# Designs tried in a protein design run: designed miniproteins, single chains. Part 36

Each design is a single chain, and the fold is of that chain. pLDDT is the mean over its residues in the fold that is shown.

## One batch from the design tools (miniprotein)

Design m1306
Fold by ESMFold2-Fast:
Structure m1306 (fold): chain A 66 residues (1-66)
Amino acid sequence: SLEEIKELLEEYNEALKRGDEERVEELREKLGGRGEVIRETAEKLREIGDEIQKELEERRRKAELE
């Protein structure tokens, strides 16, 4: 599911930040089996992130015009 893929991606990023090479390799193998779905999911998450960023920028601009 999308939720499971998101959890795997979050774990992967956290493992990279920690420098946990063992965990990174395990998660890489798990993610490798879902390569297609992960690519599609990453694209959707990026679109959502862009929308959130635009929304925050709009609110910031309005605050500066107080």
Scores: mean pLDDT 70

Design m1307
Fold by ESMFold2-Fast:
Structure m1307 (fold): chain A 87 residues (1-87)
Amino acid sequence: AKLSEFSEGEEITAGVAPGDESLKTLPDGAKGKVVDIKIPEGSNFPVLEVEFDGKVYKIGLDITLKEKTTFKVGDEVEVKDGKLVKV
């Protein structure tokens, strides 16, 4: 345990669900900003809210996936190959 290296905002370390419908509608190379992270109590499936061109998309996450990215509110993200990656 590390005592003082807290993320100074809401964050989640999770993989993006490969079948997410919002990501299917976004073009490859689209850049967005994380505006909110919703973590349901007792759920493995948080929701990442990302703004692309003034529209907020709800992107399903899965904390049980082996490949994970740490997302924070205010992070810049990009759509690559139907996945969301941190810039």
Scores: mean pLDDT 71

Design m1308
Fold by ESMFold2-Fast:
Structure m1308 (fold): chain A 71 residues (1-71)
Amino acid sequence: MAEGLKLVVEAYQLVKEARKAFEEGDLSKAEELLKRARELAVQADSLGMTEEAQAILEEVEKLERELEKAK
């Protein structure tokens, strides 16, 4: 449980950093941060943090769509 929560917190932090990079115009950095956030969210889901991981993955997908439009 503690490990899954740490992954959720880390993934959320990466999503926040990705949003900042996107706002600053660094699309490549935003993409890399979102990729890492997705990996951590998937790992958190495997540890039982399913609802939290799902919420993070939805935010990642929203930002990925905005990045696609900005290219």
Scores: mean pLDDT 82

Design m1309
Fold by ESMFold2-Fast:
Structure m1309 (fold): chain A 71 residues (1-71)
Amino acid sequence: SEAVENLRKAAEALEKGDVETAKKHLEKAKEIGSPAISYGAEVALEAIEKGDVETALKTARGSIELAELLS
């Protein structure tokens, strides 16, 4: 899934502290993802806006896990 691939790239960017790259990939996942993936991407973006990179990373990882379970 292209949406899941964008969540993976966002998680990798967050692990490197590259918040701007992570935001681009989360926006793409939100745009093209299923409702569940889109919601996870939105929650991660909101966490980034609040400066909570740890929660954003945890949310992105959890959304990947959930998407793989529902596929």
Scores: mean pLDDT 85

Design m1310
Fold by ESMFold2-Fast:
Structure m1310 (fold): chain A 77 residues (1-77)
Amino acid sequence: SKIKELEEKIREEVKKGVEAEKKGDYKEAIEHFEKALEYQKELLELLKEQGASQQQIDGAEQGIKELEEKIEELKKK
């Protein structure tokens, strides 16, 4: 499933971002969260293309917002 592959890629990049943040490597953390954001946006487009439920679309949009907010916080560090 392409959806499952994107969800897995998002999870991997978020994990790497969190690990980098714990080490104080904010530049590396930002890079990983930006990759997760790219995959999350791709997931949203795929969900819209496949006629997914509004609940699934809303969930993906919320995921994008949370990643954007996280990246903004780290850039202020």
Scores: mean pLDDT 89

Design m1311
Fold by ESMFold2-Fast:
Structure m1311 (fold): chain A 108 residues (1-108)
Amino acid sequence: VAEELAERLRGARSVAEVDEILRELNRTVGVGLEDVLEALLLLMREQGEAPAAIEAVERARRAFREAAATGDRAAAEEFIRAVKEAAANASGSAGVALQALAEMFELA
């Protein structure tokens, strides 16, 4: 799912297109953003990605959970920052997926 999400999101031109892609994937596979972040962590650990990239995704996951629970804007901003940091430091398929997520938040 992470690789398919990355491929689809890289083609998106607007927030509306991103929202449609996410709705389609959630309807078809029942996958949320937290599941995508978990899949990325698993893949990155298996591939021996840099500790800095793994730590950034773990920070993004914590910030996302906090933002979802509290509605805190600072937590949402930290989530975006952490995803961008992870995208800059990751490689391979995990790097592609993180880049797609970072681009999604730049369009918002």
Scores: mean pLDDT 69

Design m1312
Fold by ESMFold2-Fast:
Structure m1312 (fold): chain A 82 residues (1-82)
Amino acid sequence: SPLAALAERAEEAAKLIEEQRDALVAELEAAGLSREEAEALVERLKELYRELARAAAAGDEERVAALEAELRALQAEAAARA
């Protein structure tokens, strides 16, 4: 099902973010963020993907849509501050 595939992809994304945490923080710092801001953004991104995986696994389509909107907003914020 589409939601089962989304749950798997979101869980994998959260694991990759945790695995690549130091590299992502360094990239954001190089883009002009403070270490504190970079760490907060990486942690929030990971948390959003974990929540997306849970919502998709539960079949909560409204929560999935809301979390996808929050991910888009966070990515846009990160791009604007780079």
Scores: mean pLDDT 85

Design m1313
Fold by ESMFold2-Fast:
Structure m1313 (fold): chain A 73 residues (1-73)
Amino acid sequence: SLEEERRRLLLEISELTLEVMGLHVKKKIAEKEGNEEEAKKYEEKIRELQERIDELTRELQRVLEEIKKKKEE
């Protein structure tokens, strides 16, 4: 079902978004402590997760467009 696929994508995006938020907090703490190596590691993880979120968001857009085509106003 397209609605099940939409729900799955929204859940995965939500979970990854929360993980990214947590990593931003950890990065900020590392920066305040002067730990540039840890801050860099968190920035790299943020980039990887953001790329995955972007992929899933594109998939979600495709699913939403297909739902629109199958449902009349």
Scores: mean pLDDT 86

Design m1314
Fold by ESMFold2-Fast:
Structure m1314 (fold): chain A 86 residues (1-86)
Amino acid sequence: MTVKVVLENANVGEAMTVLGGAVQAELDGGTLSSKVEGDKITLTVKNASEKGKQAVIDGAEGAAKNGGELEIKESGDTTTLTVKGK
């Protein structure tokens, strides 16, 4: 499956927490790509395992815990997590 994390207005700590989950998903057999554009960071993991998907979710939840918002959207084989810092 494909897992996307979109970080909006994330601080360095939030970004590093999410990146850790995405890297774990790649180590579990996924393919990680990243895009940075201003205050938005998008991490995409293709061919993620169930364990890899959970690692990405855990990272996004960790980043959102301090005043941020987490949105989860599933569409076919793609899960998109949006973490909004503020």
Scores: mean pLDDT 79

Design m1315
Fold by ESMFold2-Fast:
Structure m1315 (fold): chain A 82 residues (1-82)
Amino acid sequence: SKAEEELKKELEELKEKVKELLKPLAEKLGLSEEKLEERAEVIAETALKIRAIGLIIDEKYNLEAKGVTEGERLLAEEIEKK
C-alpha cells in the first residue's frame, strides 16, 4: 500500500513538472488546460514505464541501475508479474 501511494505521488509530481515544461508549447499550439493535463499525464506515465522497463533489463541482464525511484521499482515489479 505504501509503495502504491508512493508511485501515485511520483506520477502526480512528474505530471505537474511535465505540465509546467509543456506550458509554452501549449500556448503555441492553442491547447486547453484540460488537453495539457491529459498530455502531461500520458508523458509522465510513459516515462515511468520506460524507467521501470530499464529496471527489468538491469535485473535480467545483470546491469547496474542508476537513479531509480521507489515508484519505478514498484512499477517494474508489476510489469514483471505480467
Scores: mean pLDDT 71

Design m1316
Fold by ESMFold2-Fast:
Structure m1316 (fold): chain A 75 residues (1-75)
Amino acid sequence: MTPEELERLAEEVGERLRELGASEELVEKAREAVINQDLPEFRRVLQEALDAGQLSEEEADALYTEVLRALGRLF
């Protein structure tokens, strides 16, 4: 995956998080984790949003799976 593809994925994930009601701080953290391909940090950010009531468990799982698939890390 190129840096440009990572930036595009990060933008798409960030936009979805904003639509779901995540704070800009969490959106920025999620985008950074995607750009760095830091899946543990991305999972932690999704958990933080879930704990804050900004995402449902289903929405968090769907976003995590989408990022795993896009990064080619899902079998």
Scores: mean pLDDT 82

Design m1317
Fold by ESMFold2-Fast:
Parts: C-alpha cells; structure tokens; sequence
Structure m1317 (fold): chain A 117 residues (1-117)
C-alpha cells in the first residue's frame, strides 16, 4: 500500500532525527528502527501477539542500553502514532481492533517508563 510505505518512511525519518539529536549510537538506532518496522508489519497483519512480543523486545533493548526515560517515551510515542495510522489505513472500520491495539501500545509505553525509571 502506498499509504503504508509512506507511514514507514515517515517513521524511519522521525526516529532517526530524534535518536541523532539524543546521540544514540548508529548500531542501536538500526536495531530500534528494525523492531519499529516489524511492529508496523505485525499491525498490518492484525497480529497482536507479535506486536506484544516485539514491544517487549524493544523495551528490553532500550533498558539494556540505558536509553534516558524521556527519549524512550518519545520513541514509544512515535511508534504508537505510526502503528495507529497503519491500523486505520488497513482496518478503517474495525473499531474493536483499533481499541485493542491502542490498549496494547499504551500498556507497553507504561512498562518502558516504569523499567527505565
């Protein structure tokens, strides 16, 4: 989908800009971007179990590399917004899926903040 490819491109650009500003090493940036793109693909496939698994891996990666809480929250917010845009583009009339996805993303965001604090 042209809209899905545009969302992915915008996600990568936004994440790189944030991580460059915060001097996150390039190797770590690539790992975060790879997980973020896999999350968007899992959302496009309606695979919420895979979304949960990938969000957990992302949280663990950010914790192991001691990413500041404020930066981790911004990374999660960028991924959250992109994931919701993908779900709306692929499943525009599936309010139940959109609500469940929003809950999964918010739960993961809260876990990242608690772990990094």
Amino acid sequence: SPELEAIKAELVETLRALMDKNKIPEELQEKIIELALEILEAVARRDLERVRELLKKLGELMKENKIPVEVAEEIMAIIYNAAVRVARAVYPDDDAFLDELAAVLEEARQEVVEIAS
Scores: mean pLDDT 86

Design m1318
Fold by ESMFold2-Fast:
Structure m1318 (fold): chain A 52 residues (1-52)
Amino acid sequence: MSKEELLEEIEKFGYVLNKDGKTFEFSNQPGTEGPGMMVTFVKPLVDEYVKL
């Protein structure tokens, strides 16, 4: 998966890329999944993104 595709998938779970380009914070936007599901499913995507 490309860095751009990872970013789009992470953003679907309600996370927003911070100005440093490496860390994310939760933003409670429409279509966002609950915190438990985001932690379980989005963490692997975030970990992969920060390794790129």
Scores: mean pLDDT 65

Design m1319
Fold by ESMFold2-Fast:
Structure m1319 (fold): chain A 80 residues (1-80)
Amino acid sequence: MSAEELLREAERAFAAGDYEAAARLLEEALELAIREGDRELVRRIAELAVRVAGAALEAGDPAAGRALRTALRATLWLRE
C-alpha cells in the first residue's frame, strides 16, 4: 500500500476508536513517506499521530506511546 493509503486507513481506525491500529498504520505510513521524501505527507502523519496520542492517553490506551514516538520521529525528520 502507498503511504497515502496507509494514512487514510489510520484516519478510519482513529474514527472507529481503534488507537492500536491507528498508531501502527501511522508508523508504517511514516516509514514510506520518509523513503519517498514527501514532507507534506510526513506533516499530515505527525498531525494525526499527535491527535491519536492525545485520545489514547485520555482512554488509558498504551497505543499512546507508539503514536507519540511516531509524532517525534516525524517532527525530527522535518527539521533535517
Scores: mean pLDDT 89

Design m1320
Fold by ESMFold2-Fast:
Order: C-alpha cells, then sequence, then structure tokens
Structure m1320 (fold): chain A 75 residues (1-75)
C-alpha cells in the first residue's frame, strides 16, 4: 500500500498522470483491504485528481465514488 502510494507520488512528479492514478487506485484498494480507511480515502481522492489531469473523467468519477464509499464505511 505505502509503496504503491509512493510510486504514485513519483509518477505525479514526472507528469505521468495515468500511471500516477493507477498507483493511487491500487494503494487505495490495498489500504481498504488493510482496514486503513483514512489512507484509502486519501489515495482514492489522489487517483481521482490524477485521472482528471489526464482527462479521464469517467475514471476520476469512479475514484471519487470509491472515496465516498470508504467515507461511509468510516462512519
Amino acid sequence: AEEDYKKGIEALKQGKWDEAADYFLRAGEKYRQEGDLEKARTAYLNAARAYDLSGNTEKAQEADQKALEVTREYL
């Protein structure tokens, strides 16, 4: 989870937005499986942001929805 998140940050620094989004999405899924819902939400939001930067609006919306689902599980 942490490693995928770190790779997402590195991809963002390189302007590789689709790659960054994929790493953040993977990190979010792993954090969610580990029960770290706060980090999962943050990772999904970063994935949505990266997808928006790449112009992939559908994937950005999916990632935002996953962040919302995790927020609901936290409450």
Scores: mean pLDDT 80

Design m1321
Fold by ESMFold2-Fast:
Structure m1321 (fold): chain A 70 residues (1-70)
Amino acid sequence: SAEAAYRAGEAAFEAGDYDAAIEHYAQALALAPTDRALRARALANLAKAYEAKGYTEMAAAARRGAAFWA
């Protein structure tokens, strides 16, 4: 489920596995095309994972996405 993918992303982020966190959050977004609340949460956390990897442009895009879905 989208929620399970989102939670897997959180667990990966807490473990410092930012690549896995990015993949899980992206999967949550793919599984929830119309769930505004989940998309906003996933994009906000995806931005944090991108920032942790130094992907500044991707982080900024994810933050704008989170604001759009909020």
Scores: mean pLDDT 87

Design m1322
Fold by ESMFold2-Fast:
Structure m1322 (fold): chain A 60 residues (1-60)
Amino acid sequence: MPNTEEQLLRGEGLAARGVVYAAQGDRERARALFDEALAIYAGDPEAAAKIRAVQAALGL
């Protein structure tokens, strides 16, 4: 879906930055970035579930 492509790119960018901050030990920034990604995916439960799985793997 065209609109989903733009949302996916934005959400992936935020999640990727969240992973980087989590790896650096900055859990607060990591959580904030994942929260922003989840807000983008609020209407997409599959995409939201993938972001939550990444957060769980990082201990967030």
Scores: mean pLDDT 77

Design m1323
Fold by ESMFold2-Fast:
Structure m1323 (fold): chain A 62 residues (1-62)
Amino acid sequence: LKPGDVVEALKDVETVSSPPLTLKKGDKVTVLRIDEDGDALVQSLETGERGLVGTSYLRKVE
């Protein structure tokens, strides 16, 4: 994963950020930043909301 990638949530996920972003399995988000801790700052394509999600819960969409 890298900034600019469109990725898919592999399962229902609530972000560790405040306020939390809730993603459902299959939701598409854009990666804005990846932290060394294995978290990605993402922006929802549906709502425009941002949050931090573990990269293990995300899969790159081709």
Scores: mean pLDDT 75

Design m1324
Fold by ESMFold2-Fast:
Structure m1324 (fold): chain A 109 residues (1-109)
Amino acid sequence: SPEEELRRAKLELAFAYLDPDTPEEVIRERLRRLLRLRGVSEEEIDELIYSPENESKLQQLLDEVLVEVLKDPELREELIERLKEKYNLTPEQVEKLKERLERFLKELS
């Protein structure tokens, strides 16, 4: 469904945004996909992603998408599990990640 495709696009972008090993180009491509699903034109997407003047707007949008993913218990759990698997996180590291994400959610909600 369009709704499920949008949810998956948000999760993929949130994962790329939190993953320190993700190249900037991958974050940009996942953001482009999300914006296309939201009906934004290619010209507006390029201006948002590649214009230095829009850096704060891009950061705000990335934070808003992360907040939306963290408010969805299913997407939040999948996000944490993907990071755990990619980096072979210890139980202590997983708890620190959960604490960090909870603080982020409280600060930006």
Scores: mean pLDDT 85

Design m1325
Fold by ESMFold2-Fast:
Structure m1325 (fold): chain A 79 residues (1-79)
Amino acid sequence: MLEKTQKANKVYKVARDTLLAMGVSEEQARLAGMKVALLVMENPNPSLDQIKEVLLEVPGVGEKTATAVAEAVKKVLEE
């Protein structure tokens, strides 16, 4: 099965790319992606709510954006 590090890297890319597509700045998207990747390294099966909570800590990431990114990340974790 996929190693923890490979899952974290995929999650980072998906989170960053989704945030960039939704108009979040490169700096904020990178920070949010790193926070989600770190969460996955510590907890390989984070809930949708846990992912959303981490994303909402990032300035410029609102509820709608956090929900979309959390759903995209959760799909990667289901693989």
Scores: mean pLDDT 80

Design m1326
Fold by ESMFold2-Fast:
Structure m1326 (fold): chain A 100 residues (1-100)
Amino acid sequence: DPRQQRIAQEAADLAPVQPLLKELAEKNRNRRLSPEEGKVLARAIEAAENGDVEEVEKALEEAEKLGKDLAIYVAVLAYMFSNNPEVKELAKKRLEELLK
């Protein structure tokens, strides 16, 4: 099943960041996104779903300016919501950079 193969690959690619995502979720459990943070996140997801590499890159840059935790979250969601290989590669590279 191609869908199951994609899910397995996505799980493997995100395995190194899963503990960090759990820690970020626990750290921010009671924190609401600001309207600015929410707008960047929504824009990143829409761009990722549409395969818009340039708009995903802009959203990642804006997220980094707002905070590292948000940038990690945006990169993970862009990876998960995109079927475009270029968007997935961009999101993966940004995650690797942010985790250094």
Scores: mean pLDDT 75

Design m1327
Fold by ESMFold2-Fast:
Structure m1327 (fold): chain A 101 residues (1-101)
Amino acid sequence: MTLPVGLVSSDEPPTVEDARAAAGYAAAHFGLEIERVVEESEGERVARVRLLTKDGREVVGYAFASREEVERFLAENGGRVTGEAEDPLTGARFVVAEVEV
C-alpha cells in the first residue's frame, strides 16, 4: 500500500508549520480532505506532521533542512514523485510523492 507524502525544503531550519504546509499541498494534490492532525514532531534537520483524511487514509508532511535530504528520503523510501511546486514568496520547494508502506 502506498502513502501520500508532501516534502518541503527552504535551506532553513525545518518547522512543524512547514511540514503542515507540505502535508496540505500533498492532500490537495491527491484530492484528499483533511479530518485532523494525528502527530507532529520537530527535530534539528526534519519536522514531520501526520494527517488523517476524512476517508480514513493518512498523508504525511516532511520539512527538511535541504533539498539533498528530500532527495535522499525519496531514494530510501521508494518515492514516486507526482508533483512539484515552488512558493514564489519564499523560494521553498514542495514535492509530492507516494512512498511504499
Scores: mean pLDDT 83

Design m1328
Fold by ESMFold2-Fast:
Structure m1328 (fold): chain A 60 residues (1-60)
Amino acid sequence: LREEAERLRREGVRLAQQKKYQEALELYQRSLDLMRADPSTPQEEIDRVERMIEYVKEQL
């Protein structure tokens, strides 16, 4: 789960850098869902992805 969540997050960052914010949002949301499903995920990592989602939503 952690590896897949990180892959989705990294791909989302790549899309956001290309200003594909809608696609980036979808990948960040999937990453966040996987992080929340894993109880060993630190809250700080969840908070970070939530901030990335808010940033992308502000760009839309």
Scores: mean pLDDT 80

Design m1329
Fold by ESMFold2-Fast:
Structure m1329 (fold): chain A 62 residues (1-62)
Amino acid sequence: MSKSEQIQKKLDELLEKLARGEISLEEAEEALKSVIEDPELLEKFIESLRSIHESLERLKES
């Protein structure tokens, strides 16, 4: 599996766990740090994760 495929798979796994409330946002960020070595790429994915998490939390409150 390529590095891009590994990152995408990990992101999908973390999003699923966040949606289910199995992990915190901080735990998801730490898991991404273990897979993404590029700091700029890591920052982009963390921002995406936070945005998605906020949207999921809004859906739960409805």
Scores: mean pLDDT 76

Design m1330
Fold by ESMFold2-Fast:
Structure m1330 (fold): chain A 59 residues (1-59)
Amino acid sequence: MEEKYEEALKKIEENKDNPDEVLRILQEMASELTEEQVRKLLEKAYELNPDNEKIKLAL
């Protein structure tokens, strides 16, 4: 389970310039992650892109 979380974190960081791709990755991986892990990933994505309204709405 932690491997999936680390994979998601890496993908979010690698795709920080593409918020739509970040959100798609999170949606696809959400079923393999706990609610707490998904929330932490969304918070990390928002921290990396605080001006992005789509990520803010997902929080």
Scores: mean pLDDT 74

Design m1332
Fold by ESMFold2-Fast:
Structure m1332 (fold): chain A 58 residues (1-58)
Amino acid sequence: MSPEEENLLLSRAGQAARDAGASPEQVTRAVSHLARGDLEGARASLSPEAAEALEREL
């Protein structure tokens, strides 16, 4: 995946989590985990609803 495609994916996933009620701090932590390929860490940083919204963008 290109860096541009990765940045768009991370931006969309983070925005989906925020729209689902995640705090800016939770979104930052989740996106950081996703950038490292750590989906489990990203999910653990969020509520179940926000984690589900984030995964729908992946």
Scores: mean pLDDT 81

Design m1333
Fold by ESMFold2-Fast:
Structure m1333 (fold): chain A 76 residues (1-76)
Amino acid sequence: MTAEEAARAVYDRLVAAGVSREDAIRAAGITLEVLLEDPDASPEEVAERVGKRLLERGFSEELVETARKATLEALS
């Protein structure tokens, strides 16, 4: 799976979970950034880094947990 395909899978999962398209695009973009920065990172490490960056950008804990789960499921 390419980094772009993984980011798209995260986006699709977030939208399916009821996340707004705007927030889903932002979370998918962060997933893409993490995958391009460290292509050898495990799915768990990518999910944790995505969650941390979303928290740092002021997203809710609920959205962060949904994004972490979506990222882990997309990469597993």
Scores: mean pLDDT 84

Design m1334
Fold by ESMFold2-Fast:
Structure m1334 (fold): chain A 82 residues (1-82)
Amino acid sequence: EELKKLADFYEKKAEELIRNGGSLVEAASLYQKAADLYEKLGDTERAIELYEKAIQLNKASTEPFRLDVEELEKRLEELKKK
């Protein structure tokens, strides 16, 4: 229950940053955190969706980048196999 609320919070925060023209890298990081929590909750479909959003925002960003896109893409492929 608490993990689901935290995941929802991170997802909504990422959406807010995108809508307000904030940091795409920060939004991508928040989607990754939400995806990690949904994965732990067993919500594989939601985790896949949010990892895909994180990867897309990261590739679209012109900011200095700190996320490992290759690691995120590998995790996404592993989730899609299940």
Scores: mean pLDDT 77

Design m1335
Fold by ESMFold2-Fast:
Structure m1335 (fold): chain A 75 residues (1-75)
Amino acid sequence: SMEEELLKEFEKEVEALKKLLEENDLPKELLEAWLEQAKKQIELAKQIENEELRERVLKLLEEVIKLLEKKLKEK
């Protein structure tokens, strides 16, 4: 379905972000900016009417937030 394809693209983007964070020692200010952006995306994702899609997108965003918070603690 279209929703499944969009979710797969988002999953791919999340994996690319994880790889970028693994391969690079990124500055604290950039990590903080990305964390703020991810939190804003959570608020937008809450507006998704399809419950299954909403839950899956929120889980991916929460994973990104946890990873960014972990990287910030390592600084």
Scores: mean pLDDT 82

Design m1336
Fold by ESMFold2-Fast:
Structure m1336 (fold): chain A 62 residues (1-62)
Amino acid sequence: SSEETARAVARKLLEAGDREGVVGAARAAKLAGDLAGARALVEAAREMGDEETAREVEEIIA
């Protein structure tokens, strides 16, 4: 699903320290109308303990 793909992408990028990559993925998801994918990015970042990235993505999709 798009949500599973978004979670996998967020995990890979955050493991690499690439916060800007996660933010970029969130902006792309919003532009594509994939709000479910964008929300999955928030959940994945939060589960990895990156509350700062999770909040930034939430602000983008609000």
Scores: mean pLDDT 83

Design m1337
Fold by ESMFold2-Fast:
Structure m1337 (fold): chain A 75 residues (1-75)
Amino acid sequence: MLEREVELGVALIAVAVALTVIRRNPTEETRKEAREFLRKVLSKQSIEVIEEVLRAFEDDPLVKEVAEEVLEEKR
């Protein structure tokens, strides 16, 4: 299913962008902006894609928290 693969790719790129932004400027403001960006991107993805992101990044507290929040919002 190409659509799901594209959606997963977009979600993974969004995670990479969020984590890279935080790494370059580790401030509370940057973390807040990165969370909001990731939340907006993940909210447009299917439940299956968000669950895959949650599984892949279960060890990252920011990604885990945002993915769990978006899943609750969509369920």
Scores: mean pLDDT 80

Design m1338
Fold by ESMFold2-Fast:
Structure m1338 (fold): chain A 61 residues (1-61)
Amino acid sequence: GVAVQALMLGTGASRELAERVVELVREGRYDEAVELLMREQGLSREQAEGAVRLAEIMLSM
């Protein structure tokens, strides 16, 4: 979906990682999604929080 593509483009995450993040966001598990992006993609907390927020917004459209 659009949220998966946005995460891949914005963070450099693989499709598999982006899909896992999107599922965590759908479940309301935002802190876990942030921690996953930081660990697997090496993003700062600020970058990971921004990416998760973008995914949440796109899933709410």
Scores: mean pLDDT 85

Design m1339
Fold by ESMFold2-Fast:
Structure m1339 (fold): chain A 81 residues (1-81)
Amino acid sequence: LEKENAELAEKKARQYEKEGDYRRAGLYYEAAGDNYYAAGDFKKAAEAYRKAAELFEKAGDQERAKEALEKARLAERGELP
């Protein structure tokens, strides 16, 4: 379920990125990261969070980008609360 939810979130994220809606793309990549983490796929979770950070930077949201990078770092270690 969580893996399927992560893949759906990534699909929506890619759609918004293609449309130039970087803020929503970042939010959906962050949701994908959350779902990959819940599924135990820490590597994919970290990758999704880094992609979210990249898109938040494109959207001009430096604070959300920083938070997403921190989530990526913690997710790689399996240390997200």
Scores: mean pLDDT 85

Design m1340
Fold by ESMFold2-Fast:
Structure m1340 (fold): chain A 101 residues (1-101)
Amino acid sequence: MEPLVEVSGDLRDPAARDAIAVVLEAYARVRERGLLGLRVEATAGAGPELAREAARKMLEEGRGRARAERDGGSITLEVDGPEELRRALAEEIIRVAEERL
């Protein structure tokens, strides 16, 4: 059975879509290593930089959940799975965001 992936927020906003695309691309790269649940919520004005900020917070706090916000835009990440894979996902989100900036 596949892990649950949930996407929500302002899906009509281009910046929110870009933030979500960064997270989903990173998830696609890491999920082959093992099972991870992912929930992503991005609001209007959230861009790739904000996805990178949320991923950095996940690494710094060592938690499966982080939220970042700037100039009215926000992104919330919730990741369920082994600590090693959660860390790998956060590192990959940072990498993908930097590739697109």
Scores: mean pLDDT 83

Design m1341
Fold by ESMFold2-Fast:
Structure m1341 (fold): chain A 82 residues (1-82)
Amino acid sequence: SDDDTNRTQMVNDFISDMNSYYNRVSPTLSPDDQQQMRDVVTQTTQDLQSGVQNGSSMDDIRSIGSNGYARMHDIVSQQLSS
């Protein structure tokens, strides 16, 4: 359905953007922070895919993606502030 297509597109966009962000910033991060970033990307990807599978709303999927981004940005900000 169009709704399922829209949810799938949003999930793919979040996954793509998180991976692009990781690839861009990872060379400036410590190995431990790179691993934390990978864990956030992996967990958020799983949560997004589970959201689609379980019929979560577009707003819930957006919340999952936004929370993933926020955690990635927090890791980068802490590294740059030290």
Scores: mean pLDDT 84

